# Designs tried in a protein design run: designed miniproteins, single chains, continued (3). Part 33

Each design is a single chain, and the fold is of that chain. pLDDT is the mean over its residues in the fold that is shown.

## One batch from the design tools (miniprotein)

Design m9125
Fold by ESMFold2-Fast:
Structure m9125 (fold): chain A 81 residues (1-81)
Amino acid sequence: MEVEELRREFEELAKRADEAIEKGDLETARELIRRMEEVADKLYELDPEVGREALSVVVAQKLRLIGAEFDLELAKRKAAE
């Protein structure tokens, strides 16, 4: 089933993105979140309810990534003081 296959792919990407953020590998996390968004868009075309839920997860991950990047920039700025 197409929706179930895409859901499985999305779950694997989300797990890898979480691991990348936790490890501070922000470049890998950004690439994984981009792929999650591509899968979420496909899910939305097939099942808008499932796709909306997937897009909500993408937004949450993007916010986590922005927070981690902001923390890194603040640390750099304090070191340059």
Scores: mean pLDDT 82

Design m9126
Fold by ESMFold2-Fast:
Structure m9126 (fold): chain A 91 residues (1-91)
Amino acid sequence: MEAFEEGLEAFKKGDLSVAIGNFLRALEEDPNNMEALYLLGQAYKLAGNEELAEEYFKKFEELGKEDPERAKEVEEKLKPLYEEARKLIEE
């Protein structure tokens, strides 16, 4: 399976360690994967790694300066997944 897809499924299940590992692998394959950057930021934030979360959100924002509409699309699409994962982790 593709690294990003494996990470996305792990993220949906609240398995942050597996999600982070797979999103990092996805970024090694495509450093400009905006979905992976956004979800890495969210996964690190949920895992309590605020400094790393900020780093990946900053990378996402930097790429978003080249394509602001794409950045908005990614954020709007993936924000509900963050809310679902957050609820799983709070239990």
Scores: mean pLDDT 82

Design m9127
Fold by ESMFold2-Fast:
Structure m9127 (fold): chain A 56 residues (1-56)
Amino acid sequence: SYYKDMIMKMAKDDGITFTDDQIQQGVDIAKSFTSNIGFPPDLASRMSYMMIEESM
């Protein structure tokens, strides 16, 4: 998934390790942003990443 790859890349760049559940939550949020709000996938993935990072 493009969303998963983007989230994992951002986590690696920040030195953060997410659980599989946190990655899946991020993917689901990013998909929601593209499908329901119309955000481009890049922006959706970044917004989702910030939300799951804040929860850590």
Scores: mean pLDDT 81

Design m9128
Fold by ESMFold2-Fast:
Structure m9128 (fold): chain A 89 residues (1-89)
Amino acid sequence: MTKTVLTYLYKEAKEALSESRKLESPTLVTQAEAILQRIQEIAQKNGIDLSELESAPTPPAPSPSELSGELLDLDQDIGVLHLGIAVLK
């Protein structure tokens, strides 16, 4: 469960970082990097290697029942980041 949700959030955050870099926005890049750092810390806490998240196929979006605590906070922060990217794009 946690690994599948974290894989989804990792893929979304990496896409957001790529888009932020294309927009040449240091603010959005910094926000995306901060989200990726939080994902790395959660992965490490759960004994999950980042290489496993990178190589895994993109899972479907998690259901609301799968999102709680730090994972819910990450999903919300990624949503805010995507809105910022959409406004500047």
Scores: mean pLDDT 78

Design m9129
Fold by ESMFold2-Fast:
Structure m9129 (fold): chain A 63 residues (1-63)
Amino acid sequence: SMEKRKKNIEKLKEAFEKEKEHFSDLVRQQYEKFIEEAMKNPDKIDEKELRVLARVLGVELEE
């Protein structure tokens, strides 16, 4: 559902803000841009890409 997708994006944003200093500048910029786009257009984001980022950040997403 769209509501669960928005909650998952918020979880990724919060986790990214806590972990972002552990990434290189290039990787940080790429993830930040992805999260910004996901927040702006949650319906246009690939769920597989969300799952990949969740795995990188150690976040369990809701289905």
Scores: mean pLDDT 81

Design m9130
Fold by ESMFold2-Fast:
Structure m9130 (fold): chain A 65 residues (1-65)
Amino acid sequence: SRLEALAARIRELGESRLGDALTVETAGDTVTVRVAPEHEKELTLFYSAASILAMAEGARLRVEV
């Protein structure tokens, strides 16, 4: 699905920076990104790019730390 493809793109984008600290899940029209609190600063730069990708696909982006 489009949402699964979006999640895969977001995972690839985040893996180089966050590796195993990044979890990406899909539900309904929402992509949820989770990181441990110590990685919140790395998430900030990644989040901007991921947000643009989600917006282009008409999906919602949710972040959990």
Scores: mean pLDDT 76

Design m9131
Fold by ESMFold2-Fast:
Structure m9131 (fold): chain A 100 residues (1-100)
Amino acid sequence: STLSEEERELIERFESLMSEELREKFRSLSELDQLTLVQALENLLQSDMSEEERARMRELFLSNVPEELKETARAFFDWAEEHLEELRKILAEHKAEMEA
């Protein structure tokens, strides 16, 4: 695995909140693509961005990903927008555990 243990743990925490269908699609991605999506999400979750600003940043990200990744990435960010509070909590808990 190219991922650190800490990166894998964060990915697994996010996966636990996904639907089975999205989780299967996400798991079909390479570890690098999974990490790329999760890092983009971390940046969105830690920002004081408005909903409109997050939508613009998401579309900018999607415009730069390969075609084969776009469908899964779009589904991933749509899911993330519906679960922002829960995802922010997961990210905060993960970071607190890493610093403990």
Scores: mean pLDDT 81

Design m9132
Fold by ESMFold2-Fast:
Structure m9132 (fold): chain A 94 residues (1-94)
Amino acid sequence: SMLELAEEFARLAREVAERVLSEEEVAILDKNLETALELLRQGEETGDKSLYEEAVAIFIGVASELQLRATPEERELMRRISDLILEMEKLVRS
């Protein structure tokens, strides 16, 4: 379920990024998302909870950057992004 939440986060984050970021900024965001997803896969394989915490921190950073650039048109996407972060944080703490 953590990976499913993270994949949905990545999909929504890319959609917002394509609307509000430059092509260069989108490429940097994509690398950050790929890093976070790989940390989650490693955490699942090893059981290392610190890898989940590190991945969620990357997602929080991405969401914060997008929120600073978002316009009213992205409001619903940003709400869904925030909801996914809260669900991921809840799973890390359980």
Scores: mean pLDDT 88

Design m9133
Fold by ESMFold2-Fast:
Structure m9133 (fold): chain A 65 residues (1-65)
Amino acid sequence: SLKEGLLNAAYFVERAPTPEDAAFAAVYTLLQSGAPREVADKAAEIALSKTPEEAAKILRDWANE
């Protein structure tokens, strides 16, 4: 499900050493979970614009919408 994909993405994002690694982890995890490309692209944008910890929080909040 999209919720599970976002929660899994958040798990890897918060453990990423850089925003670029966080963006890669988010895209890879979401696409593997069957999420649309637009969702993966938005998650990557969030990861690149925030700290990994802040990006992970946003992805968890998004999962609970």
Scores: mean pLDDT 87

Design m9134
Fold by ESMFold2-Fast:
Structure m9134 (fold): chain A 59 residues (1-59)
Amino acid sequence: DVKEEAVKLGLGSFRGNTLIIKGVPIGGTQRKAVKEMEELVKKGLSVKEAVEEVVKKYG
């Protein structure tokens, strides 16, 4: 799970039901953001790179 890996790497955390990645809340689009991170990682991006792309798009 890319979301679990992002949290383990210190790139994200939860505050209540809101996913925070590098200080950016991804609440309303969390499901789409997580799926996009998973697809980017499957295409060969690192978890860090995938997180940065998702933060740019959904933050």
Scores: mean pLDDT 65

Design m9135
Fold by ESMFold2-Fast:
Structure m9135 (fold): chain A 71 residues (1-71)
Amino acid sequence: MITPEEKEELARRLRELGIEVDLSDVKTEAQLIGKVREYLREKKGLTPEEVQRVLAEVDRIIDEIRARRAA
């Protein structure tokens, strides 16, 4: 599960990517990815390639958080 501290970091990093999503109800990484995908789908003008690039960056951020939990 994503902690409140991790959600704050994720929200900040997503804003740096131009993604503003409400993470208050997010408890898992799957829910986070789902919200990001929905936000990007609603943003008219993004190509599928741009969507995949953003999702890859989000996955990288999630992997960094997972690595810290495993340490």
Scores: mean pLDDT 75

Design m9136
Fold by ESMFold2-Fast:
Structure m9136 (fold): chain A 79 residues (1-79)
Amino acid sequence: SMAEKLTEEVRELYAKALERIEQAEKESPEKGSEVAFEEARRMYELAEQLDKISRTAGEVAREEAARLAAAGHALATKA
């Protein structure tokens, strides 16, 4: 249940990042990169939080957090 709620929170963050990146990218590529970078930073912080939250699912949480953080970074460099 904890992992489910955390996944939902992270997924919403990811969805918002994607939406903001697309909006900003349509205005300018520079703005898109800037917004994507800021969103990626937020995911990195959440990833570290996930790493600390659950020890029983530490490996799984760490892996999921790494994927989300990497995805956020990839979005920043997608342009």
Scores: mean pLDDT 70

Design m9137
Fold by ESMFold2-Fast:
Structure m9137 (fold): chain A 112 residues (1-112)
Amino acid sequence: MKEKIDELIERAEQDPTLPEDVRLALRNAALAVKYLYDQGAPKEIVEKLVETLERILDAARAGKLTPEQVLAFVQRLLDVIQRYLQGKSPEEVLAELDRIRAELDAAIAAGA
């Protein structure tokens, strides 16, 4: 898991095909996930956050998401992370991540 998070940070920072605001947003989200991992957050939350960020990054690189859509999905993930840190239950956090993933998958399919 640590290796996947570190790879996401590097891929986001170093991708010259992505606009700077998109790269910074994805990097900051990956750093927030790394913080949760380092704090011992439940593995299921960390795994779903990593998988969702990987999917956003891959879709952005493939041109299947607009920069505005990428920023909106990243902001929703950051909001979920903030709510978790404020004491929201793991079950509620996982349910929200599943909703974000379903909406992300629909947006990618529409952009393909």
Scores: mean pLDDT 85

Design m9138
Fold by ESMFold2-Fast:
Structure m9138 (fold): chain A 90 residues (1-90)
Amino acid sequence: MEKLKEELKRLVIEHLMSRHGVSEEKAREIAEKFLKELEKIAKKHNIPLELLYKSAINMLRKKPPLPELDDDVLIEISKAFQKMVQEANS
C-alpha cells in the first residue's frame, strides 16, 4: 500500500510540475488533496484503495485502467484528475 501511495504521489507531482508549471511545494499540496479524493471514492464505492491507486497510476502513465473497476468509479477518478488540473491552473 505505502509503496503504491508514494509512487502515485511522485507521478502526480511530476505531472503537475512538468505539464502545468506548478512549483514542487504547490504540486505536493495538490497531490495530497488528490490522494484524499481517491480515498473518498474508495470508501464511497467500498473498493480497496489499492485498486484506485493502481488505476490512477495507469491513467497517469497513459495505460488502460484496471478491468476490475466499474465505469462509474473511472468517471469519478477522471473528475478528480480534472479538479487537480483546475487547482494547478488557479
Scores: mean pLDDT 80

Design m9139
Fold by ESMFold2-Fast:
Structure m9139 (fold): chain A 88 residues (1-88)
Amino acid sequence: GSDPSLLPKLINLVKEGKYDEAAKLFVDELKRAGVDLSDTETVVLDIVSVARLIEPFVGKENARKFVEAAGKALGLPDEAIERAVSLV
């Protein structure tokens, strides 16, 4: 689902270095949207899509830190997190 207030909130949290809060906001939205969180490849692509969308506003380093926080919050294996980071 698209919440038009989600992206501005996410951008502001990431810009402030609040990666864990940003990750929680993102994960809560995935759960609300009914995303299959057990499908690691689909979840990686969802994280990467959002990270790429916010990158112009927060910078690549902050976008990558968001990816790491989101992946950890979702319990992704380290290799899946590394793949997600490499795609940003």
Scores: mean pLDDT 84

Design m9140
Fold by ESMFold2-Fast:
Structure m9140 (fold): chain A 93 residues (1-93)
Amino acid sequence: SLAEGAAKAGEADLKAKESLTVQEVADWAGMAGVGKIILEKDGKRVVVDTGEDPASYKKVVDGIKEAVEKEFGKSMDTPARVVSTNPLTVRLL
């Protein structure tokens, strides 16, 4: 599918990108309709579960933003790494 092809291409690009931000990961996840995202930093893990499959862009991006800002005290410009895509797991740097 178009979404599956875009997700696979974006996954490779995200994993290779040195200057990845949380916003860039959120944009990809929102476009790919990723319904469940795991955010991690320093042993803390937060699950963002939209309850949708596929998820709406706004729900994905808003969910990630709320978790990053409220749970980690970070901004969407924070450097991040994609450590897994099944489920999508993002490490804040």
Scores: mean pLDDT 76

Design m9141
Fold by ESMFold2-Fast:
Structure m9141 (fold): chain A 90 residues (1-90)
Amino acid sequence: MTAEDYVKEAEKYMDKAVEAAKAGDLEKMREYAEKAVAYFKKAAELDGSDEFGKELLEKAVEWGSRLAEAMLGVRAVRDANGVLVAEPVP
């Protein structure tokens, strides 16, 4: 696996995390986000250049913005047992 291969895998999980957020599935969103971060870390370990690091940072910031926008379509509420649940905004 090259650094670019790991970036491509990270981008796949970033897109899955955004899709899960749009669906109100915060658990799947978290799982996919953790996988995306893990692949970005592997890419950074293979290519430690400042130029590649800047590219990864730009991708991470853009992804974070997309994820936040997707999350604006959902709200977190606590059920009767105090468990945090995601509900779609009507």
Scores: mean pLDDT 75

Design m9142
Fold by ESMFold2-Fast:
Structure m9142 (fold): chain A 59 residues (1-59)
Amino acid sequence: MKEAEEEGERAVAEVREIDAKESPATAASLANQRALEFYSRGDMVAAEKLAALAREILR
């Protein structure tokens, strides 16, 4: 849980940087991919945060 939380926060920061430097579409795609990876590992909290971020970026 704690290791997944730290990895999840790093993934969120990376997605936000891609959103700022490249495009919202690219950032949202990365966030969704990371969310699916966390779901596959059973890290629901990190997965939900990344899925929510992807939806917020696409708004």
Scores: mean pLDDT 77

Design m9143
Fold by ESMFold2-Fast:
Structure m9143 (fold): chain A 65 residues (1-65)
Amino acid sequence: MERRKISLLVAAKILFMEAGAKKIEEKGDTVRVWLEEVTPETRELVESAREVLKEAGYKLEVFEE
């Protein structure tokens, strides 16, 4: 179970990096992501990552800077 959780977390982080994430922070059961700009394309990547994180038992918080 832990190996799968780590793999899902890594997959979500890759999606956030593709979305142009400036910062990614893990705090307990919550992943926080800071995006420089939100476009339709980055929103789609973020929502894909949210579903992946949900399978791993994580919540997602998204911030725009």
Scores: mean pLDDT 79

Design m9144
Fold by ESMFold2-Fast:
Parts: C-alpha cells; sequence; structure tokens
Structure m9144 (fold): chain A 111 residues (1-111)
C-alpha cells in the first residue's frame, strides 16, 4: 500500500464525483495534491476527501484541505471529508477554525 493521495473520477446518483483517497502521513505536499485535484475538477458536483487511511495530518495540510473545501463549495459542490476516529478530535477542531463546517466532516470508526 503506497502512501499519498489517489484521485478517481466517478459518478454518484447520476452526478459527477471526485474521490480522493489518502493513506499514510498527510503532509503539505500530499494536501497540495488534494487541492490541485479539486481545482482541476471545477465541474464536479460532489467531492469526497477520504482520510480514513491517514496516520497523521499536519497543520499545513489542514490549511490546504480547508482551501480545497472552500474552492469546491464556492462552485456549488457538495464536499464530504471522512476522518478516522483516531484523528477526529484534532482534525475537526482545526478544520472548523479554518472555516470548514462540522457537517462536512464524517467520523469513521477504525475496525
Amino acid sequence: AAPGAEVRETEVDGKRALLINVRGPVDAETARRILEAVRAHPDADEIIINLTGATSVSDEALEAIAEAVKYARERGAKVTIYVPESLADEVIEKLEKLGVPKENIVVVPTG
């Protein structure tokens, strides 16, 4: 299993969706790739950022993720961030301070 961001275009309920699966440590470089992927798909109706495979998320990475969410929402896209329970409290608090609403964040139990 390779660490980093895997980007996949798909369709959910007849709408264009962008799935971004992230594994391992999420540094500024990985988060920059997430932001670039979101910016490259301005016509996406839904964006899913899946951090359930993440082992850590840096503050710089959270800033880039927040910018990606802002960009997508300004274009009318539905944004969902899946966060592993192990990182949930830290990630949610910091993302909310960066302007990401809690309702866009889904906590996933590690099982």
Scores: mean pLDDT 82

Design m9145
Fold by ESMFold2-Fast:
Structure m9145 (fold): chain A 66 residues (1-66)
Amino acid sequence: DKKFVEEVEKELEEKEPELVEKLKKQAKENFKYDEFQQRLEMNRILSTLLGDDELTEKLSEILDKL
């Protein structure tokens, strides 16, 4: 759900604003010509952030692929 992703993003922006900005920038760079695809990728990235351990692992993995 987009609202769930937005809530997670909001909480991350509060705790780790630099990481959120970096993810947004890299998603935009990878899908520069397709804003819709960029939003989908952002939603998938954020929706994988569930807990501290899972958050760290998934963020690291996704950032490495981006």
Scores: mean pLDDT 57

Design m9146
Fold by ESMFold2-Fast:
Structure m9146 (fold): chain A 72 residues (1-72)
Amino acid sequence: SMEIREQAMQRFSEYMSSKYPIGEKIKEFVEQVMQMEKENREESMEKTKEMSEEISKIDPSLGEKLRKMMEA
């Protein structure tokens, strides 16, 4: 499950980088969260939740997709 989640986060990061002006910043944040998850899973989950909320304010549709990915 961890490997599947890492792959999903990478795919999402690439998609965000290609589709949105702030995608590059989100990509860097996602990469940081993934790195933290290898060392401290709880901290990375909190950061991922915060990012999801910020994305939802910009694009509610995309935020919902991110939420479903993290809850899977």
Scores: mean pLDDT 66

Design m9147
Fold by ESMFold2-Fast:
Structure m9147 (fold): chain A 107 residues (1-107)
Amino acid sequence: MKIKIIYKKDGKNILIDEIELPEGQTAVAIAPLLGKVGIYGGESVATANTLLKVYSLKEFKEKSGIVPVSVEPAKPGSTDEMVLTSENGEKYILKNNKEKNEAIIEK
């Protein structure tokens, strides 16, 4: 199935990408990867280990306005939400909406 990665900014939805998820996968995670940004698929954000797409930091910034430098679970034991920290220290939440096939980033 296709999942949309969307950044919600100032009441607008910015489409970052559409990713094809392998069968049995329902969530995407975003993580730094060797000075780049990786998009990972899995059954949950916490178990997302299938590398689906790689962006340069520049490409991801052009698509989203965000340069992620670290990621962590939104809370200890969180399986569907993660916090992205940008190069300037701003924090964003990535949340998967499985019913809408959307992964949503918001501040």
Scores: mean pLDDT 80

Design m9148
Fold by ESMFold2-Fast:
Structure m9148 (fold): chain A 65 residues (1-65)
Amino acid sequence: SSGLQEAIRLFVELADIWSTLVSIREEDGRRVYRLEARTPEERENALRLKKLAEEAGDVVELTFH
């Protein structure tokens, strides 16, 4: 069904977004996410995670190779 297909897509998208996460540390009461991206797809995934983290009030350090 379309609902099941949507749920699977969201789950895969969430997993892919988080795959770029290297570490999380706490600095001055804020979470700092370290993300690394090596491919154009990983870059898109890292930028999505960065947006979500920053909207939650967290900080992101992002490295592209």
Scores: mean pLDDT 78

Design m9149
Fold by ESMFold2-Fast:
Structure m9149 (fold): chain A 85 residues (1-85)
Amino acid sequence: MEAKREEARKKIEEGEELLKKKDYVGAVEKYTEALRIAHEIGDEELILRADTNIGVLEIVQAVSPSPELAAALEAYREEVARLRA
């Protein structure tokens, strides 16, 4: 499971770099990928880190609404619901 943990961590780091570049949709996609892996391995810290970073994107969407970002955030929420079922 170490390889999967490292993969999830790298996905979060990739999302953080995309966020710095203002690629908000790309950032959501990377955090969603990290969330899937973190749930698979049961890593609560990585789940929390992905959720916290998505919280930043929710604020971005509230301040500067974008249909593309709204769709990406909705896809993330659907994935969270699926993983928690």
Scores: mean pLDDT 85

Design m9150
Fold by ESMFold2-Fast:
Structure m9150 (fold): chain A 76 residues (1-76)
Amino acid sequence: MIQDLQNAANFLLELARRGLDPSRPLEELARFLSRYLPQETVREYERRLREALAAGDLEAAQELLNEMLKQVEQQL
């Protein structure tokens, strides 16, 4: 389960680094998070992640993904 989230996060970042569309892995990540976190929290993370990716701020995107992973681990 945590491995699936980690794989989705890594794939999303790899697509973003290559200038490819990360939309599908981002949607899959949001669906996974919704199993463990409140819907409002998931929407806020998705919004912030989309904004970081749109700005080309891969460092901020990586930090957000690490925060999301840590929150899910705390729920398990």
Scores: mean pLDDT 78

Design m9151
Fold by ESMFold2-Fast:
Structure m9151 (fold): chain A 95 residues (1-95)
Amino acid sequence: SSEQLEEAKRLADQYVEKDQEALLNLFTGEGYKASEQAMKLYQQLRDLLGDDTAQRLLDAVADIRTEGLTQGLPLDDVIARIKERLHAIIEETFA
């Protein structure tokens, strides 16, 4: 449904934000808390989309981060590209 599509997109955006916060604060209490929040958001995405689609989201995050590091892209651009790709994968699932 359109409501589930919008919820999945919101959860994906929140996941990307918390996962990125965890990476920026690696080995700190704030980073561990952000990592826990990201894990919970990922479980919610798995519950909504299924394991196969949720794995595609993780693979997309890893791939775009690798490209961003290789190309020296600004962090905000990498985050925007990740969110765009996750939204596309989610939209394909509800098509």
Scores: mean pLDDT 88

Design m9152
Fold by ESMFold2-Fast:
Structure m9152 (fold): chain A 95 residues (1-95)
Amino acid sequence: SLLEEVRALGDRLLAETDIERIGRLLEELVELAKKGGVAEQELVIDVLDELARTAPKEALPLILEALKEIMSHLPDNISLISRAIGAILRTIGLM
C-alpha cells in the first residue's frame, strides 16, 4: 500500500545522515504525499517534523522546502494545514 511505502521511506530517511541521500529521499517522500490521501500526507508531515529534529543542521533548508512543497498540495483540511504550519515553524526555529 502507499501508506506502507511512506512508512518504509520515512524509516530510511530518519536513519540517513548523508545530505545528498536525504535530498533524494525527501523528493521521493514529497511525491508520495502528492499521490496519497490524508493518512499518507499526515504521516509524511510527521516524518519531516521528526527529521528536522534529528537530521544534520545542513539538511534543514531541504526539509523546509519539502514541507513548503507539501503545504502547497494539501487539500482544504484544517488539521493537515495546522500540522504542516507547525512543522514549518519548528523547522525554521532550528535554523
Scores: mean pLDDT 87

Design m9153
Fold by ESMFold2-Fast:
Structure m9153 (fold): chain A 59 residues (1-59)
Amino acid sequence: SRADTIAALEQSAADLKAQVDAHRARLDPSNPREVLRYLTLEIMYNSTQFTIERAKQAA
């Protein structure tokens, strides 16, 4: 169902947010590898949030 899909996406978003927060807490902005890891997690999190919003707004 739509509700089940949204719930699964929200769980994935929560997991991604935990990873983003953990990487952000120890992020060295002078280390390109750590910056790239952080940006990759941010992109995944934002994409998941976008998908959730689309699912909620779909007719």
Scores: mean pLDDT 83

Design m9154
Fold by ESMFold2-Fast:
Structure m9154 (fold): chain A 87 residues (1-87)
Amino acid sequence: HMEELREKLRKILEEYRKIVEEAKKEGLSTEELQERLKEAGISTEEYYLAMAYEGIEELEKRGIKVTEEEKEEIFEEARRMAEELEK
């Protein structure tokens, strides 16, 4: 069960990261980036979860240790942000 969810999240992250890199190279605005993500079938929740995961990876690459508790808080905040945008 958990492995399947992790693989799905990894695919979403790969697609998200690819779209973000392409958008960055083209100099797209945040709104244009959001449009491309929507066209790729990435939901608001999936987008915020992908951003949260990327943020954690960036911190870890800089040598900053992110605890499991902090990771959970970051993911919970990402879900809350997605819910706020859905209403």
Scores: mean pLDDT 71

Design m9155
Fold by ESMFold2-Fast:
Structure m9155 (fold): chain A 94 residues (1-94)
Amino acid sequence: MAKNALNKLADDYIQKINNASNAEEAEQEFQKAVNALTKFAREELKLSNDKILSILLKVRDSVILSLNNGGEATPELYAQALEQLKNELLKEIE
């Protein structure tokens, strides 16, 4: 159940990000997604705050690396960051 719930939650937000009209809307949906997935990780997956923070820092570092290599803050960048967050959380599920 947890894998299906996580996949559905993340995929619903990825879809909203990809349907955003501009980078500002994509960033707003991404922030909502991070909050929702953080809540899921704490409440459903029972992850510690330290574990959640370590995962969020990995996703942040990947976004910063992409931007430093000439990437732009696009809906596609935010969707990729959320896919990474989803995959990191999936590793914590048995």
Scores: mean pLDDT 83

Design m9156
Fold by ESMFold2-Fast:
Structure m9156 (fold): chain A 103 residues (1-103)
Amino acid sequence: MEREKLVKEGAELYARYLELLAEGAKLLMEKSTLSEEEREKIEKSIKEALEKAEELRKNPEKFLELLKESFGHELSDEELREVVEDAKAATKKAEELVEKLKK
């Protein structure tokens, strides 16, 4: 079974996705009229996303822990494969969104 490979690929994809969400959020803040409270909330979310991405790159096994917490059970290899494919699609969509938001 390719479980270890799926965990590493999933961790990298999810880290990239979080990095793209953070970049997109920064770009949206530049284009949006936000209250100071909403801006601070978004900035905190960006920081948390980037910290999570860095941790996933350092420890890919943490991806499996996050999935177990999110789904409430330990994922099968088939479920993990589906999550990795979904993460790949989501990452590509996030890249397209970020590219469109750039000046």
Scores: mean pLDDT 81

Design m9157
Fold by ESMFold2-Fast:
Structure m9157 (fold): chain A 65 residues (1-65)
Amino acid sequence: SEEDKIKLYEILQKAIKELRKATPEQIDEVFEKAKKELSTLPKDLQEEGLKQLERMVKIFLERKK
């Protein structure tokens, strides 16, 4: 639904914001929290959100090394 797509966007934006503030050691905690929030969405949006979240985590891990 439209609402679920907005929710996905909000979850990902919140995760990006938290990843920007996180130390390298905190990135895993941010990732786990975001995955938990994504689990409230329909399966198709969970899969999309997880792929996007994994990409962002990899980028931030590389940049914070």
Scores: mean pLDDT 81

Design m9158
Fold by ESMFold2-Fast:
Structure m9158 (fold): chain A 80 residues (1-80)
Amino acid sequence: MDETVEELLNHILKETNNKELFSKEEILNALKKVIPEVFHELVEEIIDEFMEKKNKELLSKEEVKELIREILEKIKELLS
């Protein structure tokens, strides 16, 4: 799981020119390129809930890693 989190984070970093802070739109657009279309609505919902809980418009790299873990855990639950 941690390796997949790092791979997805690196993809977001590549798509966003190695920024320090990330918007919902930047994260969602980067993830949509690597996550299957069937999960895109779920991914957007998880991002919205995460951003609301953090009460932030921009996330740090560490917060994006936490978000990616939540996304991967929800996808695993759906596939079980």
Scores: mean pLDDT 80

Design m9159
Fold by ESMFold2-Fast:
Structure m9159 (fold): chain A 89 residues (1-89)
Amino acid sequence: EEVPKSLEAYKELFAKMAEEARELSKTSKHSELLLKIAELAEELAKNVTEEAVERLREALRRYGAEHSFEDESVNEEGLEALVRALEEA
């Protein structure tokens, strides 16, 4: 139903994710983890690599499934699809 996003579209989403994580870190008890997620998302906004995506997925698992970001394309399921696309490239 939803078409896969381009790498440039994912870079824009990662930049937005970094901003969301920084804002959430101001009020969350998981502030250190959210700041790490923001750092990883900022790195991915500059250059998308399979290794960096997997590191972000690990951080998101530690943050918890009930604490999702606004855009579903940068949650665990969306990042799994991106990893598959990078493996094919």
Scores: mean pLDDT 69

